# Designed miniproteins, single chains, continued (2): the designs that were tried, part 22

Each design is a single chain, and the fold is of that chain. pLDDT is the mean over its residues in the fold that is shown.

## One batch from the design tools (miniprotein)

Design m4782
Fold by ESMFold2-Fast:
Parts: C-alpha cells; sequence; structure tokens
Structure m4782 (fold): chain A 71 residues (1-71)
C-alpha cells in the first residue's frame, strides 16, 4: 500500500512536469491527469496509477505518430 502510494506520487510528479513543459497538452491528457490527481487525493492509488499508465501509453503513442522524440 505505502509502496504503491509512493510510486503513484512519483508518476504524478512526472506527469505534472510534462504538463508544465508543454509536452502533455491535449484536453484528453489534461483531463486524465486531473482525474488521477483526484483519485490519489481520495486514497485510490491503484485507480490513479492505472490512469497514469494509460496516460503515459497514449502520450507515447501520440508522440510517435507525430514523429517527435519520446521524453
Amino acid sequence: SEHLKKQTEKELKLAEKLKEEGVLDTEEELKKLEEAKKLYEEGKYKEAMKLLIELEIKLGMRLIEEGVAKL
């Protein structure tokens, strides 16, 4: 439980950094990040982590499709 909380916090910080750098910038991506943050604050770490993983996969796929380097 504590390990999952810590891992989820690390993934949230990474996603927030990508948002600040303008890499994570579509409305769908931003909405998923906000939902993951809400789940984390509610103690739903598994659900938050699942959304963060889905966000990372979708972001990666979009960046490949657009021909830009992965971060």
Scores: mean pLDDT 80

Design m4783
Fold by ESMFold2-Fast:
Structure m4783 (fold): chain A 66 residues (1-66)
Amino acid sequence: MSQEELLELAKRALEIAEDPNASKEELEEAKRTALEVLSQPNLSEEVIALALRAARVAGERLKELA
């Protein structure tokens, strides 16, 4: 996967994670996407920062919905 594709995935995951209207299913998908991005080698600092934030925000919100 290209760095451009990884950046777009991280941005989308963060957008969903921070959307107050996101469903539980959308938050679960955002968390999965962020973790998949973080599993890739040689990520840029921007991609890492966005994906870590997305995973954290989605994860915390999912705990509230459990």
Scores: mean pLDDT 84

Design m4784
Fold by ESMFold2-Fast:
Structure m4784 (fold): chain A 61 residues (1-61)
Amino acid sequence: SMREEEVRKLAEEIRRAVEWLQTTLGLPEEEALRQVAESLLAQGVDPSLVRRAVERVRREL
């Protein structure tokens, strides 16, 4: 479904952003993940989409 594709794409973006924050700024995984999620919400991304994408990334970490 389109929703599943959106979750997958957003999860890939989140994972890349988390990796960048960890390697560049030395942030712990959970803190980096929280900051990325908060940034997406501040940008107006659908909260349900952000939650599902974050859950997917946590399972992959």
Scores: mean pLDDT 85

Design m4785
Fold by ESMFold2-Fast:
Structure m4785 (fold): chain A 66 residues (1-66)
Amino acid sequence: MDPKVEEFLKAAEEAIRKGDYLEALTHLGLLKLYVGVNKIELTPEQEERLRRLEEEAERGLAEKLA
């Protein structure tokens, strides 16, 4: 398990907790780039967590921009 993946996920969670939805999406985007470039296989739990965080951040950002 790559500790960098956990760092990005925790950073996104902390950003969402603070209402910094754009910052959360930035961390998740960097995570997706990192796993793509390094050909890292995410666990099903990490994939579900990424999906949930992305959905939550996108929803929060949409509400803030409306």
Scores: mean pLDDT 82

Design m4786
Fold by ESMFold2-Fast:
Structure m4786 (fold): chain A 63 residues (1-63)
Amino acid sequence: EELREEGLRHLDAAVEAVKNGDYETADEHLRKAEEAFAPLGREGAILSVAGRLTVIGVRIEKE
């Protein structure tokens, strides 16, 4: 299946978990997104970094 779409779905779930204050669930979804992006090489690395920054940014805004 499309690993990029799978990773992006996990990133969306991580962002929603942060909005709900569920940081453990957010961390788990972020980890799964990184696993899905790993086989994509350079694009996967970029998406993983962008995902981490997005989750961190949302968390900082909430706290």
Scores: mean pLDDT 77

Design m4787
Fold by ESMFold2-Fast:
Structure m4787 (fold): chain A 68 residues (1-68)
Amino acid sequence: KAEELVLEAARAVARGDLERARELLRQAAQLSKDPDTAKDLLETADRLDDPEVAARLAGLYEQQQAAA
């Protein structure tokens, strides 16, 4: 599901593999049914070279797990 792709993207960012992370975020956006979430994922993919954006990605996934 989209949440797993977001987690894999966060792991890719931690490894320094920004190209892999961008592709995973784009795939997660396509699987997401929520247009706001899809937009956020695409914007995050474009800005992954920003450390703040990478940190927000981890936080977003963590909050989704807390809600589940």
Scores: mean pLDDT 73

Design m4788
Fold by ESMFold2-Fast:
Structure m4788 (fold): chain A 64 residues (1-64)
Amino acid sequence: SVEELKEQIEKLEKDIEELERKIEELKAQGDSPENQLKVLLYEIVRESNKMVLERLKEKLKELE
């Protein structure tokens, strides 16, 4: 339903915001190889979630 899709979008937006916060915290801790790898892995997850979010928003526009 449209309502379920909106809830999924809101949850995913919140998850993306949390990932962005974690990335900034890791970057603030320094540029060690360990931190660089962690940043890269979180950025991959963030970009994947952004792609899913874009598709869900497109579906919502088609239904409304």
Scores: mean pLDDT 86

Design m4789
Fold by ESMFold2-Fast:
Structure m4789 (fold): chain A 119 residues (1-119)
Amino acid sequence: HMTREEKVREMIRRILDVVRRAVDEFQKAIDEGKSKEEIVEILRRHRAEIQRLLAEMFAEFPGDPRVLRVAHAVAEILDLLTEAINASKEEAKKMLDRVREILDAVERGELPLPQPPKL
């Protein structure tokens, strides 16, 4: 049997595992010199699966702040991957390093909510 807390942690871990696999496939495609069109298609497939899992998590645990933090982190990761498609190979690798740092922070429960930019 699983407690609610254990179930939330298991679902978070599953989502993060899918995101890590997406990042690994994306990095491999960049390293192999795949076309931008092929890399866009890889991202599109993984984005669809990730969004489906996030929707399931929101449905099971409405209002849970851990779900909101994971959703925010995943959105930032997907944005970085999208930017990496148009970046140089060197810049794309730096963006992927940031993505992995975000994933590691979320797994530790350490990712703070970003502060809105102050003007």
Scores: mean pLDDT 79

Design m4790
Fold by ESMFold2-Fast:
Structure m4790 (fold): chain A 67 residues (1-67)
Amino acid sequence: VKEIEEQLLKELEWLDEHLEEIPREYWEALLEQLRGAIEQARKAGAEEVARRLEELVERLEARIETL
């Protein structure tokens, strides 16, 4: 379980670094997937993963509003 969480955190870090490179047309679908993932992470007790997902959602929402 912890190994999966570590892999997810690395993937989230990569996604955060490359967020602006993702085509805008996919941002809405990505936002919905991230919101679902936050609920799943919280249910599983993966607080650090949930926190990172929340940060990505906030950044993505800010990007959508500014463009």
Scores: mean pLDDT 73

Design m4791
Fold by ESMFold2-Fast:
Structure m4791 (fold): chain A 56 residues (1-56)
Amino acid sequence: SEKEQRALEGARLAGEGLRAGDEEKAREGVMIASSAGGHGKTPEEAAASGVAAAQS
């Protein structure tokens, strides 16, 4: 769904920011994932799940 796609994109950005040491990008990604209603998880858990899915 559109909501799930947006959550995954936010999680991917958060993961990229964390890996690059870009705190601003990481925060933006987490906020996007959270605002998309990240699957009943905390923003951090939603980001971790989305990063794993994006890497697959």
Scores: mean pLDDT 67

Design m4792
Fold by ESMFold2-Fast:
Structure m4792 (fold): chain A 89 residues (1-89)
Amino acid sequence: EIEKKIEELKKKIEELLRFYKEQGADDVSAYYEKVLKEIDELKDNPEEALKLAQRFLEEHDANRWTAQKLIEIGDEIDKEIEERRKALE
């Protein structure tokens, strides 16, 4: 059922919205609320609603992965700088 898939994706977006509201990210929270409203407005075109929800979550997951990877890269650079400093002693 396409409607069931849309509801499952909406629940994931609502879960992310709760997380950002808990963090006090008002601008991000407003954006997530707007996306949920757009999905609801597309109820007469469930295929487009599904595509919108899927694309939003894919973009969100990509951004989360990139942020985590950038933190890891930063830590590795800091470690290399420290190792170079010790080698010069």
Scores: mean pLDDT 70

Design m4794
Fold by ESMFold2-Fast:
Structure m4794 (fold): chain A 102 residues (1-102)
Amino acid sequence: MKEYYQKQAELLKKKISEEETADLLDSLGQSYLQLGKYDEAIEYYKKALELAGEDNADIWTNLGLAYLKNGKYDEAIEYAQKALDLDPNNLAAQAVLNEAKK
């Protein structure tokens, strides 16, 4: 639902301007991903990793998915593999890795 994600992105940007957290940055990245704005999604996921730390498998998975959607298959493989190294049972990361290797 494009209209939903546009509204969520605006609300999240307002919240981030008041208090910047990894969860809010990750959520904003997901909103941009759903809008097809893959470069913005990547930017906010990278900022989320900087705040959350490198041990967050879900943010690595989201970053891999954003690179996959942006046609950057080598980076999608790298980041999906990082997510799987942290959580081998992460089905979303497995899906990104399998799709990027096609």
Scores: mean pLDDT 85

Design m4795
Fold by ESMFold2-Fast:
Structure m4795 (fold): chain A 70 residues (1-70)
Amino acid sequence: SIHAEIAVQEAEPFLSPEARELLRQAAAHYAAGDYDTALALLEQAKSLASPEGARLLGEIAAGVRAMAAA
């Protein structure tokens, strides 16, 4: 969705290369329908991120949980 794409774009500037790689892996698993794996990768990315990056990754994770529940 357009909102998820915007959230990813907003998060990227606040992330280290390692956190961005985890976000890319999470996006691939999300596209495959592997929501549990996507969420686990987002939590790993949050642990490597600044407070601003972690907040934005938390918003992305909330979106993934909403899609998994639908």
Scores: mean pLDDT 78

Design m4796
Fold by ESMFold2-Fast:
Structure m4796 (fold): chain A 100 residues (1-100)
Amino acid sequence: VEEAKELYNEGLRKFAEGKYEEARKLYEEALEKLEKISPLHPLVVRVYENLGLAYAKLGDLEEAKKYFDEALELMKKLGYPQHIIESFEKYRKEVLEKAK
């Protein structure tokens, strides 16, 4: 988990710098490590969210939607509160709409 967290944090830094392609690669590497160790870890939700956002920034709306849907699925599986799920659904729609 610690190694995946480091990769995720590095991806966040690259994203903040506008380096969306580099951020995407780091997020995918973090996800790959998490899926092998702890696929139901809350950090997986955060990685899916940010992969969706990175793909949206890169213009790949199909992949963005896929990862946002994975985040929603996992939030529901982990028992996230309804208001958090609704906030994320609203955020997802806004991100995808602006990328069009």
Scores: mean pLDDT 80

Design m4797
Fold by ESMFold2-Fast:
Structure m4797 (fold): chain A 57 residues (1-57)
Amino acid sequence: GPLPSAEETARNAEIVRLTREMIEGGKVDEARKRLEELFGPAVADAVVESAKILREM
């Protein structure tokens, strides 16, 4: 399928990584709000849920 630009992919990956670090630091609500504003609620929910799963491992 069509891939996003390299710049967009790198930026999104870095935002997700930093946001995951915020979740691990206990700033879950701030991280969720940031993702929701940038990518929408569905993506915000998915990232938060993936971080919770990793925490349970």
Scores: mean pLDDT 70

Design m4798
Fold by ESMFold2-Fast:
Structure m4798 (fold): chain A 62 residues (1-62)
Amino acid sequence: MLKIARVVKDFEAKNEEELSLKKGDLVLILEEVNEEWWLVKNLKTGEEGLVPKEYLEVLGEL
């Protein structure tokens, strides 16, 4: 089940698999890859990538 989350602080990608996000961005959680990293889609840009889950506040499930 897909979840929607808000970015709680800015994140800067360090490689091509990671996605840079700004505080306040809304994302869809596509996959919880492991305990630290989630695959997300930025709803504003449509870009996908890995982000540490501590940067995200889950708002609800779709």
Scores: mean pLDDT 84

Design m4799
Fold by ESMFold2-Fast:
Structure m4799 (fold): chain A 90 residues (1-90)
Amino acid sequence: NLDELLQFLLGLIEQLSPSAREELLRDIEAGISSSSEELEEALINIAEQLSAGRAPDEKDLKTVLLHVYSLLKKNNPELAEKLLEALRNG
């Protein structure tokens, strides 16, 4: 469900500081993406933090969002644009 995916991604963005969102936007505009290996490490770190009742690290959230954005830009560019708007306006 694309609406559920969008809501999930917006929830990740809400956990980013303004400076982390600006860094993420800059990296996206520069064509930077995270590798599958970096994504795997970030997802493991997020799962460990959440299991311990802690908030995920912004670095790990940024890595996930970079990877997902690059996939969306290729497969669903309209949804990728909505994600960019949320980053610019949040």
Scores: mean pLDDT 82

Design m4800
Fold by ESMFold2-Fast:
Structure m4800 (fold): chain A 78 residues (1-78)
Amino acid sequence: GEGIRLAREAIERARRGDVEGALELMEEAARLSKDPLEAEILVGLAYIAYGVGKLINDPEFAARQVVKLAEQLLELLE
């Protein structure tokens, strides 16, 4: 479905270092979830990881965590 496509694109964007683009796609995928609370928690955790990476000046940490959370979102959508 469309949510699965968006979650896969989010993973690829995060792997390329486009964390902001990945977060936007994760939000769109979460809106298509049948389990919106769990999907929204994963998106919230991804935004927290992005913020932490910014605070500690470690963009690779942010990208790695967002990839993992996008993969969990993909599993939730299946």
Scores: mean pLDDT 88

Design m4801
Fold by ESMFold2-Fast:
Structure m4801 (fold): chain A 69 residues (1-69)
Amino acid sequence: SKELELIEEELKTKAKTEEEKELLEKARKAAQGDEEAEAELLVEGARTVTKKDVPMEEARKLIEEAKAK
């Protein structure tokens, strides 16, 4: 059973690393002007700062409104 726990921890660690890679990919795309990636990063940032859930669709609309004005 200890071997099973070790395997589970390894799988969780790999999944955590994949999540970090996804964030880095989004950051790179946002830096290149990908509006959708930019919106996703802003939502994650808002969640981290405010500790509240921010809907992705609302974030995209706010970005569109900001660019329109």
Scores: mean pLDDT 62

Design m4802
Fold by ESMFold2-Fast:
Structure m4802 (fold): chain A 97 residues (1-97)
Amino acid sequence: SDEEKKKKGEELFKKGLEYMTNGDFEKAIEYFEEAYKLYKDVDKNGAAKALILLGKALLAQGKYEEALEYYKKAVEIGEGEVKELAEAELEKAKEEK
């Protein structure tokens, strides 16, 4: 079950990335939210990555405050390189006001 959730989360996360590259931020957000739900109890770094991409999609829509909250949450739950990535995205977003 946990392995199936992680695999399904990875599939949804990849689909979200496809929508991001196509500029369909609304669809990207839907897929990253679903990926986060699958990851949150089985893969903390997978969940944190989904939150980072949620933040990026929200920034692309001009929703800065919402994006910052997702980056902060990614910093809280992420570990190692994923936490560092979340911290970097948070600082970058603050500079690009």
Scores: mean pLDDT 87

Design m4803
Fold by ESMFold2-Fast:
Structure m4803 (fold): chain A 80 residues (1-80)
Amino acid sequence: HMEELKKTLVEQTRKFADESLAKLRELGATPEEIEQLRAEVDRLISEAEKAPTVDEAFDIIRRIARLLLEKISEVEKKKA
């Protein structure tokens, strides 16, 4: 069940990343900013998949979520 949990967390993280990138496009982030962020997120997702423990995978997933939320907040502030 722990391996299934890790797979579920990774899949949910991919979905969240796709939705966050779509929101960033809507908010007016440049194509270059979006591609750079996508590359970084994809790299971190790969690291989470390869993590030897669920705790390490979860820490990486938290970093991905924080990175995406901080970028959304940054772009929103530029529009306000």
Scores: mean pLDDT 81

Design m4804
Fold by ESMFold2-Fast:
Structure m4804 (fold): chain A 94 residues (1-94)
Amino acid sequence: MTTAEAVAAFIAARVGPEAGEVVRALLTRRGFDGPATEEGLAAAFDAVGEALDAGEVEEELRRRGYSEEEIARIVEALRRLVDGWRKAQQAANR
């Protein structure tokens, strides 16, 4: 399983298969196509946050034909998931 596949599966289970598929595509393009490692998973979640901040997730969903309402719901769910993960990682490193 690649890092992109592992993160995409996690997101698909919590946000939906559409979000998982978009995240898989974005992470693969960013080079997260190697084996899933703990370091790689951490970097991949950071990359999802960066893609959200850059509007890349919104543009990818729009290109795939999702409605603005669906895009807003998926983006909000992804932002909450990534923020929660980052806070948990910061707490664990203290």
Scores: mean pLDDT 81

Design m4805
Fold by ESMFold2-Fast:
Formats: C-alpha cells, sequence, structure tokens
Structure m4805 (fold): chain A 96 residues (1-96)
C-alpha cells in the first residue's frame, strides 16, 4: 500500500474557507481504493474520504475548512492507496 503525506500552509487574507484539492490516478491492475485524510493542525478538525477508482481513471477530492482573515491554516493531507495509485498532487486555495 502506498502512503503519501503532504503539509500545506496558507494565510487567510479574508474570511472564507480554505479548500484543499487532492488529485489521484489509477494506472492498471483493477479497481484501486484511495483513502484521503485532511486535518487542520491548528484546530484538530479531520475529514476522511474513501473512494474506488477504475484503472486509468483520474479522481479528485476536495475538503473545506472555515477561516477568518488573519488566520494561518496548516492542513496535513494523508493519501493511502494501493500500488496502482500514481500521479497524486495537492493544492490549496482560499475561497471567500
Amino acid sequence: MKKFTETLTVRAEADGEVQVTVTYKALSGGKSKVTVTAENLATGERQTKTVEIEPGQTGTLSFSFPVRAGETVTVKVTVEGDENVEGISTSVALRP
């Protein structure tokens, strides 16, 4: 089983939500199971999503955490998948 961990930090210039987007791809070898956990390290809020993905398919999962102007949010993303999961990327954006 492959495991990926990344930490993303963003400073909120306005009230809104921090949106974390995780992109993953299955290569071959049948259905792959992907479990993604996103945790706000300042608050301890944790969200977990599990999906199945078909060979050659690209999937995306999004998580949102509320923020206020002037707050710094650090989100820890953990992605767990089988050996067929590749091309994992993460991004973060502030949404008003």
Scores: mean pLDDT 75

Design m4806
Fold by ESMFold2-Fast:
Structure m4806 (fold): chain A 65 residues (1-65)
Amino acid sequence: SSLIEDLERLLEELKYLSTTDPGLARGLGRMTIEGAKLILPTLSPEEQKKVEEIIEEIREIIEKS
């Protein structure tokens, strides 16, 4: 799914951003989690699992600072 590919790309961007601007990374990460939660019920069970894994990785990035 292009959606999962986009979220994986965004996760990598957030990892990089967390090293240069942790405040901005936290803000964008929180917004990304909320957006992902809104679309989660529309996805297949396999896609939901992958998105939930990405959400947890974003949460770890936010909480590392």
Scores: mean pLDDT 82

Design m4807
Fold by ESMFold2-Fast:
Structure m4807 (fold): chain A 87 residues (1-87)
Amino acid sequence: MEDLEKEIKELREEVLKLFEEKRASGQYTDEQIERLREAAKRSMNPLYRLELEVLAGDKEALDELIKRFPSPEAAIEYLRTLIERLK
């Protein structure tokens, strides 16, 4: 359990670092982030809303989404997929 929690923490930190790097490089614009946030506000599905907020770089939404996965392994798989998508 602790080893999986450590892996989730490390992957979470990598996701947040990639968002910061994408913003600094101009690859992730304020306009794109605003569109994602507006889509999240219009979503009637709480899980999909969290996913959109995560894509907008919201660290609190990322933490809440991680807690909503049925297992630590599912959270790790999602975070790895997100990291690959952000690269």
Scores: mean pLDDT 78

Design m4808
Fold by ESMFold2-Fast:
Order: C-alpha cells, then sequence, then structure tokens
Structure m4808 (fold): chain A 70 residues (1-70)
C-alpha cells in the first residue's frame, strides 16, 4: 500500500541522514492512510527525525500524538 511504501522510503532517508526528506515522506504517509496504527508509526518515525535534528520539543509532541492514536 502507498502509506507502507512511504514509511519504507522515509526510513531509508532517515538512515541516510536526510532528515528533512524523511519528515516529508512520513507526513505523506500520515495523509495516505486512515489506519491509526500506521499513522502512529509515521508520527513516531517523524519524531525520531526531529530528535536527530536536535528539535526535541517537536519530537516529544509527535511521540505524544502517536501514543494517543494507540
Amino acid sequence: MEAEKLLEEGEKALKDGNYEKAIELYRKAVEATDDPQLKAKALRNMGRAYAKMGKLEEAERLYQEAARLE
């Protein structure tokens, strides 16, 4: 499914250190699905990207939002 492919591409971008690209791909994954579990996974991975960039407040917000969906 498109959301799962976007999550895979986002994870590759995250591993390559392309944090801005990873965030864009994870945002598209959230928009591409109505599944709360897939949305939560995308939000957690987006939070990881923000944490890697040193944006800890944004990362915490995204982790809390993901937890609310589960």
Scores: mean pLDDT 83

Design m4809
Fold by ESMFold2-Fast:
Structure m4809 (fold): chain A 55 residues (1-55)
Amino acid sequence: SAEQEEEIRTIAELAMEASEEDKAYLAERLGLDPKTVTKEKLEEALKEKWEKAAA
């Protein structure tokens, strides 16, 4: 849904603004490599996780 998309984007934006340590922590929780985490990867992983919650 549109709300889901907006929320994912907001979370990704906040994650990018967070400290490097917080960003790495979020990446790990989403199953991403903390060393290779990017905004794009965070957004994609968040979208996948959010889809599970919405399903």
Scores: mean pLDDT 71

Design m4810
Fold by ESMFold2-Fast:
Structure m4810 (fold): chain A 61 residues (1-61)
Amino acid sequence: SEEDKKKAEEYYKKGLEALAKGDLEAARKYFEKALELDPNHIESGVNIGMLLIEEGLDKIL
């Protein structure tokens, strides 16, 4: 819905704010919430992917 897309954008912005503060865990959770609300939110998906790379080398999953 349009309402879910707007909420996704709000969570995406919160994720960017968390990144600016260096809170990578909070940033990832916000981007995950954005993608949950809007599965086509490419920017959130890309940021999750980049954060997984940045968090490690060697996270097993």
Scores: mean pLDDT 79

Design m4811
Fold by ESMFold2-Fast:
Structure m4811 (fold): chain A 78 residues (1-78)
Amino acid sequence: MEEKLKKAIEAVEKAIEALKNGDLQTARNYAGTAAYYAKDVPEAKELFEKARQAIENGDVETALEYAKKALEVLKKAL
């Protein structure tokens, strides 16, 4: 579990970096990786789905908000 959570955290951090750089495709890919490793954390999964929806709509600010919230949830799960 801890190993998967660490991989999810790394993926979310990379997604946040990509969002800050305006790279929505890379951000979407890392959000998917984070969701895969965090599938057993329902709160984080819901936040990743909201972040991906915001990315799909080009709403970088909202995507960053949800990605940061998901990161905090994952850190508390460690």
Scores: mean pLDDT 81

Design m4812
Fold by ESMFold2-Fast:
Structure m4812 (fold): chain A 88 residues (1-88)
Amino acid sequence: GPSLEELEKELKEKMEELKKLAEKALKDPSLLPELEEKHKEFVKFLEEKIKEAEENKVPPILVKKIEEKKKEAEEILKKTKEELKKKE
């Protein structure tokens, strides 16, 4: 439905912004706080969407997709931090 397509588009756009910021942070460590803040905002967005999905009895497959995006976002931040530590 339209709500699913809009959600998938928004998830894709937010994930792409996070990936782009992570790549920039690898070249400029001063951007790490901005990446951490962007990650927190994205995780909060995903948690709010999971809660809305559960309250509206949407298909479990949508909740799983959102949870997968949350794990992907956490992995991006973790890998970026580990790579930056290697450059210290």
Scores: mean pLDDT 79

Design m4813
Fold by ESMFold2-Fast:
Structure m4813 (fold): chain A 89 residues (1-89)
Amino acid sequence: GAEQALQRAALTNPNANLDQARKLAEEAVRKVAPNTPFKVLVGKRDGVLYVIVELEQPIDDATASAIEQAVEAALAPFGGVSVGVSSVA
């Protein structure tokens, strides 16, 4: 449908896709870990969106998995997404 076509068009515009993906990823991380300072790095390679979340405080594996799942869910409309989560611990 029209929504699917618009989502695919966003994936073919690197700048618009990267800015939107970063914003959505930041919102997803903030919902899961609102008290943890973080950075989101977004890149695109061969049509796959790469998102790296760097947390400035140590987190457990369960929180890292929750962040990864939340970001993947938020970015599901963009198609191919690879999410990595790292912490200072």
Scores: mean pLDDT 73

Design m4814
Fold by ESMFold2-Fast:
Structure m4814 (fold): chain A 80 residues (1-80)
Amino acid sequence: SPVLERLRRILEEARGLLEKIKDPNATLEEVQSILEELARLLAEARRIMAEHGWTPEQRKLYAELLRIAGEAVDILMERL
């Protein structure tokens, strides 16, 4: 499914960003920049879901993306 492939690519990109933010040497500015990028990925995923519907497989991928975003926000809050 082209829709599932797009969502999987977004999820892989989000996972890469989360690994960067977990680096203890990442600056607050880098952490904030990564969160802005994650927000853009979430917005893109929502547009895809709005266009193509909310199948169970797509919902699972989106839920994992939300989990990654939540973990990234927790890391930012620890830096503030």
Scores: mean pLDDT 84

Design m4815
Fold by ESMFold2-Fast:
Structure m4815 (fold): chain A 82 residues (1-82)
Amino acid sequence: MEEKVKKAEELIKKARELLTQASKAFDEGNFEEAQKLVDEADKLVREADKLIRENAPDDSPLVIETALVEIQVAVLKKALEK
């Protein structure tokens, strides 16, 4: 159980790194790279969300962190669609 929570933490950290890179690529006008990075971050945060929901208590700070990353993914995806 604890190992799965640790995996979720690592997935969230990687998703944040990918979102930072996606934001930089977007700023450079490299929309194809930004889209790819956002899609990878979305995949990782969805995996993290499942692990947290199945293995962590509702009071876990990871629940909030995962939700914030999901919001960032949604915002960047919407920006890239225009």
Scores: mean pLDDT 81

Design m4816
Fold by ESMFold2-Fast:
Structure m4816 (fold): chain A 59 residues (1-59)
Amino acid sequence: SFEKYQKASKAIIELQKKITDPEELRKAVYEALVKIGLSEEEAKHIADRVAENLRKRLE
């Protein structure tokens, strides 16, 4: 649902502010998305992409 994805986006942004390590961010995003109610497959794919994007953006 749209509401789940809005909640997911906010959680990801908040975690990105607190976590600077890509591997820690991946784990935290996965856990947050599963709690919100996304499927394990969806949560894993999103968490992997968020972590990969952080790796590419790190100085």
Scores: mean pLDDT 83

Design m4817
Fold by ESMFold2-Fast:
Structure m4817 (fold): chain A 59 residues (1-59)
Amino acid sequence: MDQEIQQQLEQGQKAEKLAIELYKKDPNITPEQLKEELIKKGFDEDLAEDVVENIERRR
């Protein structure tokens, strides 16, 4: 397995977990605010956008 791909998968899982925790603490958080918080925590903008889209789609 490519190590870079494995690292991207791990980052995606961490970002999703953080996004879910942020929603639990503030259910009124907007998708834009959630994306911004993930970026502030060091996640890539593209990854943050994908995670937020997936969570919003499942709401």
Scores: mean pLDDT 77

Design m4818
Fold by ESMFold2-Fast:
Structure m4818 (fold): chain A 76 residues (1-76)
Amino acid sequence: GTIAEIERTLAETRREIAELEKQGADPVKLANLYTAQGILEAALDFEKVLEKAKKRAEEENRPFTGDLLSEVIKEE
């Protein structure tokens, strides 16, 4: 699923950063990878909130709505 794909891509990106840092690689390439890492981390957090909201909708037989999504966000 999407979460597992983001987690795999994030792990790969972190591995690439570690290898490039070890050899003092191109700073521009490293900067681009750090940006990609931040985007992937934000996407992962968002997808986890969506998954929790969808699961709650199914378990409680509720429609998937912005109100339900807001409930999940407010629960920390």
Scores: mean pLDDT 81

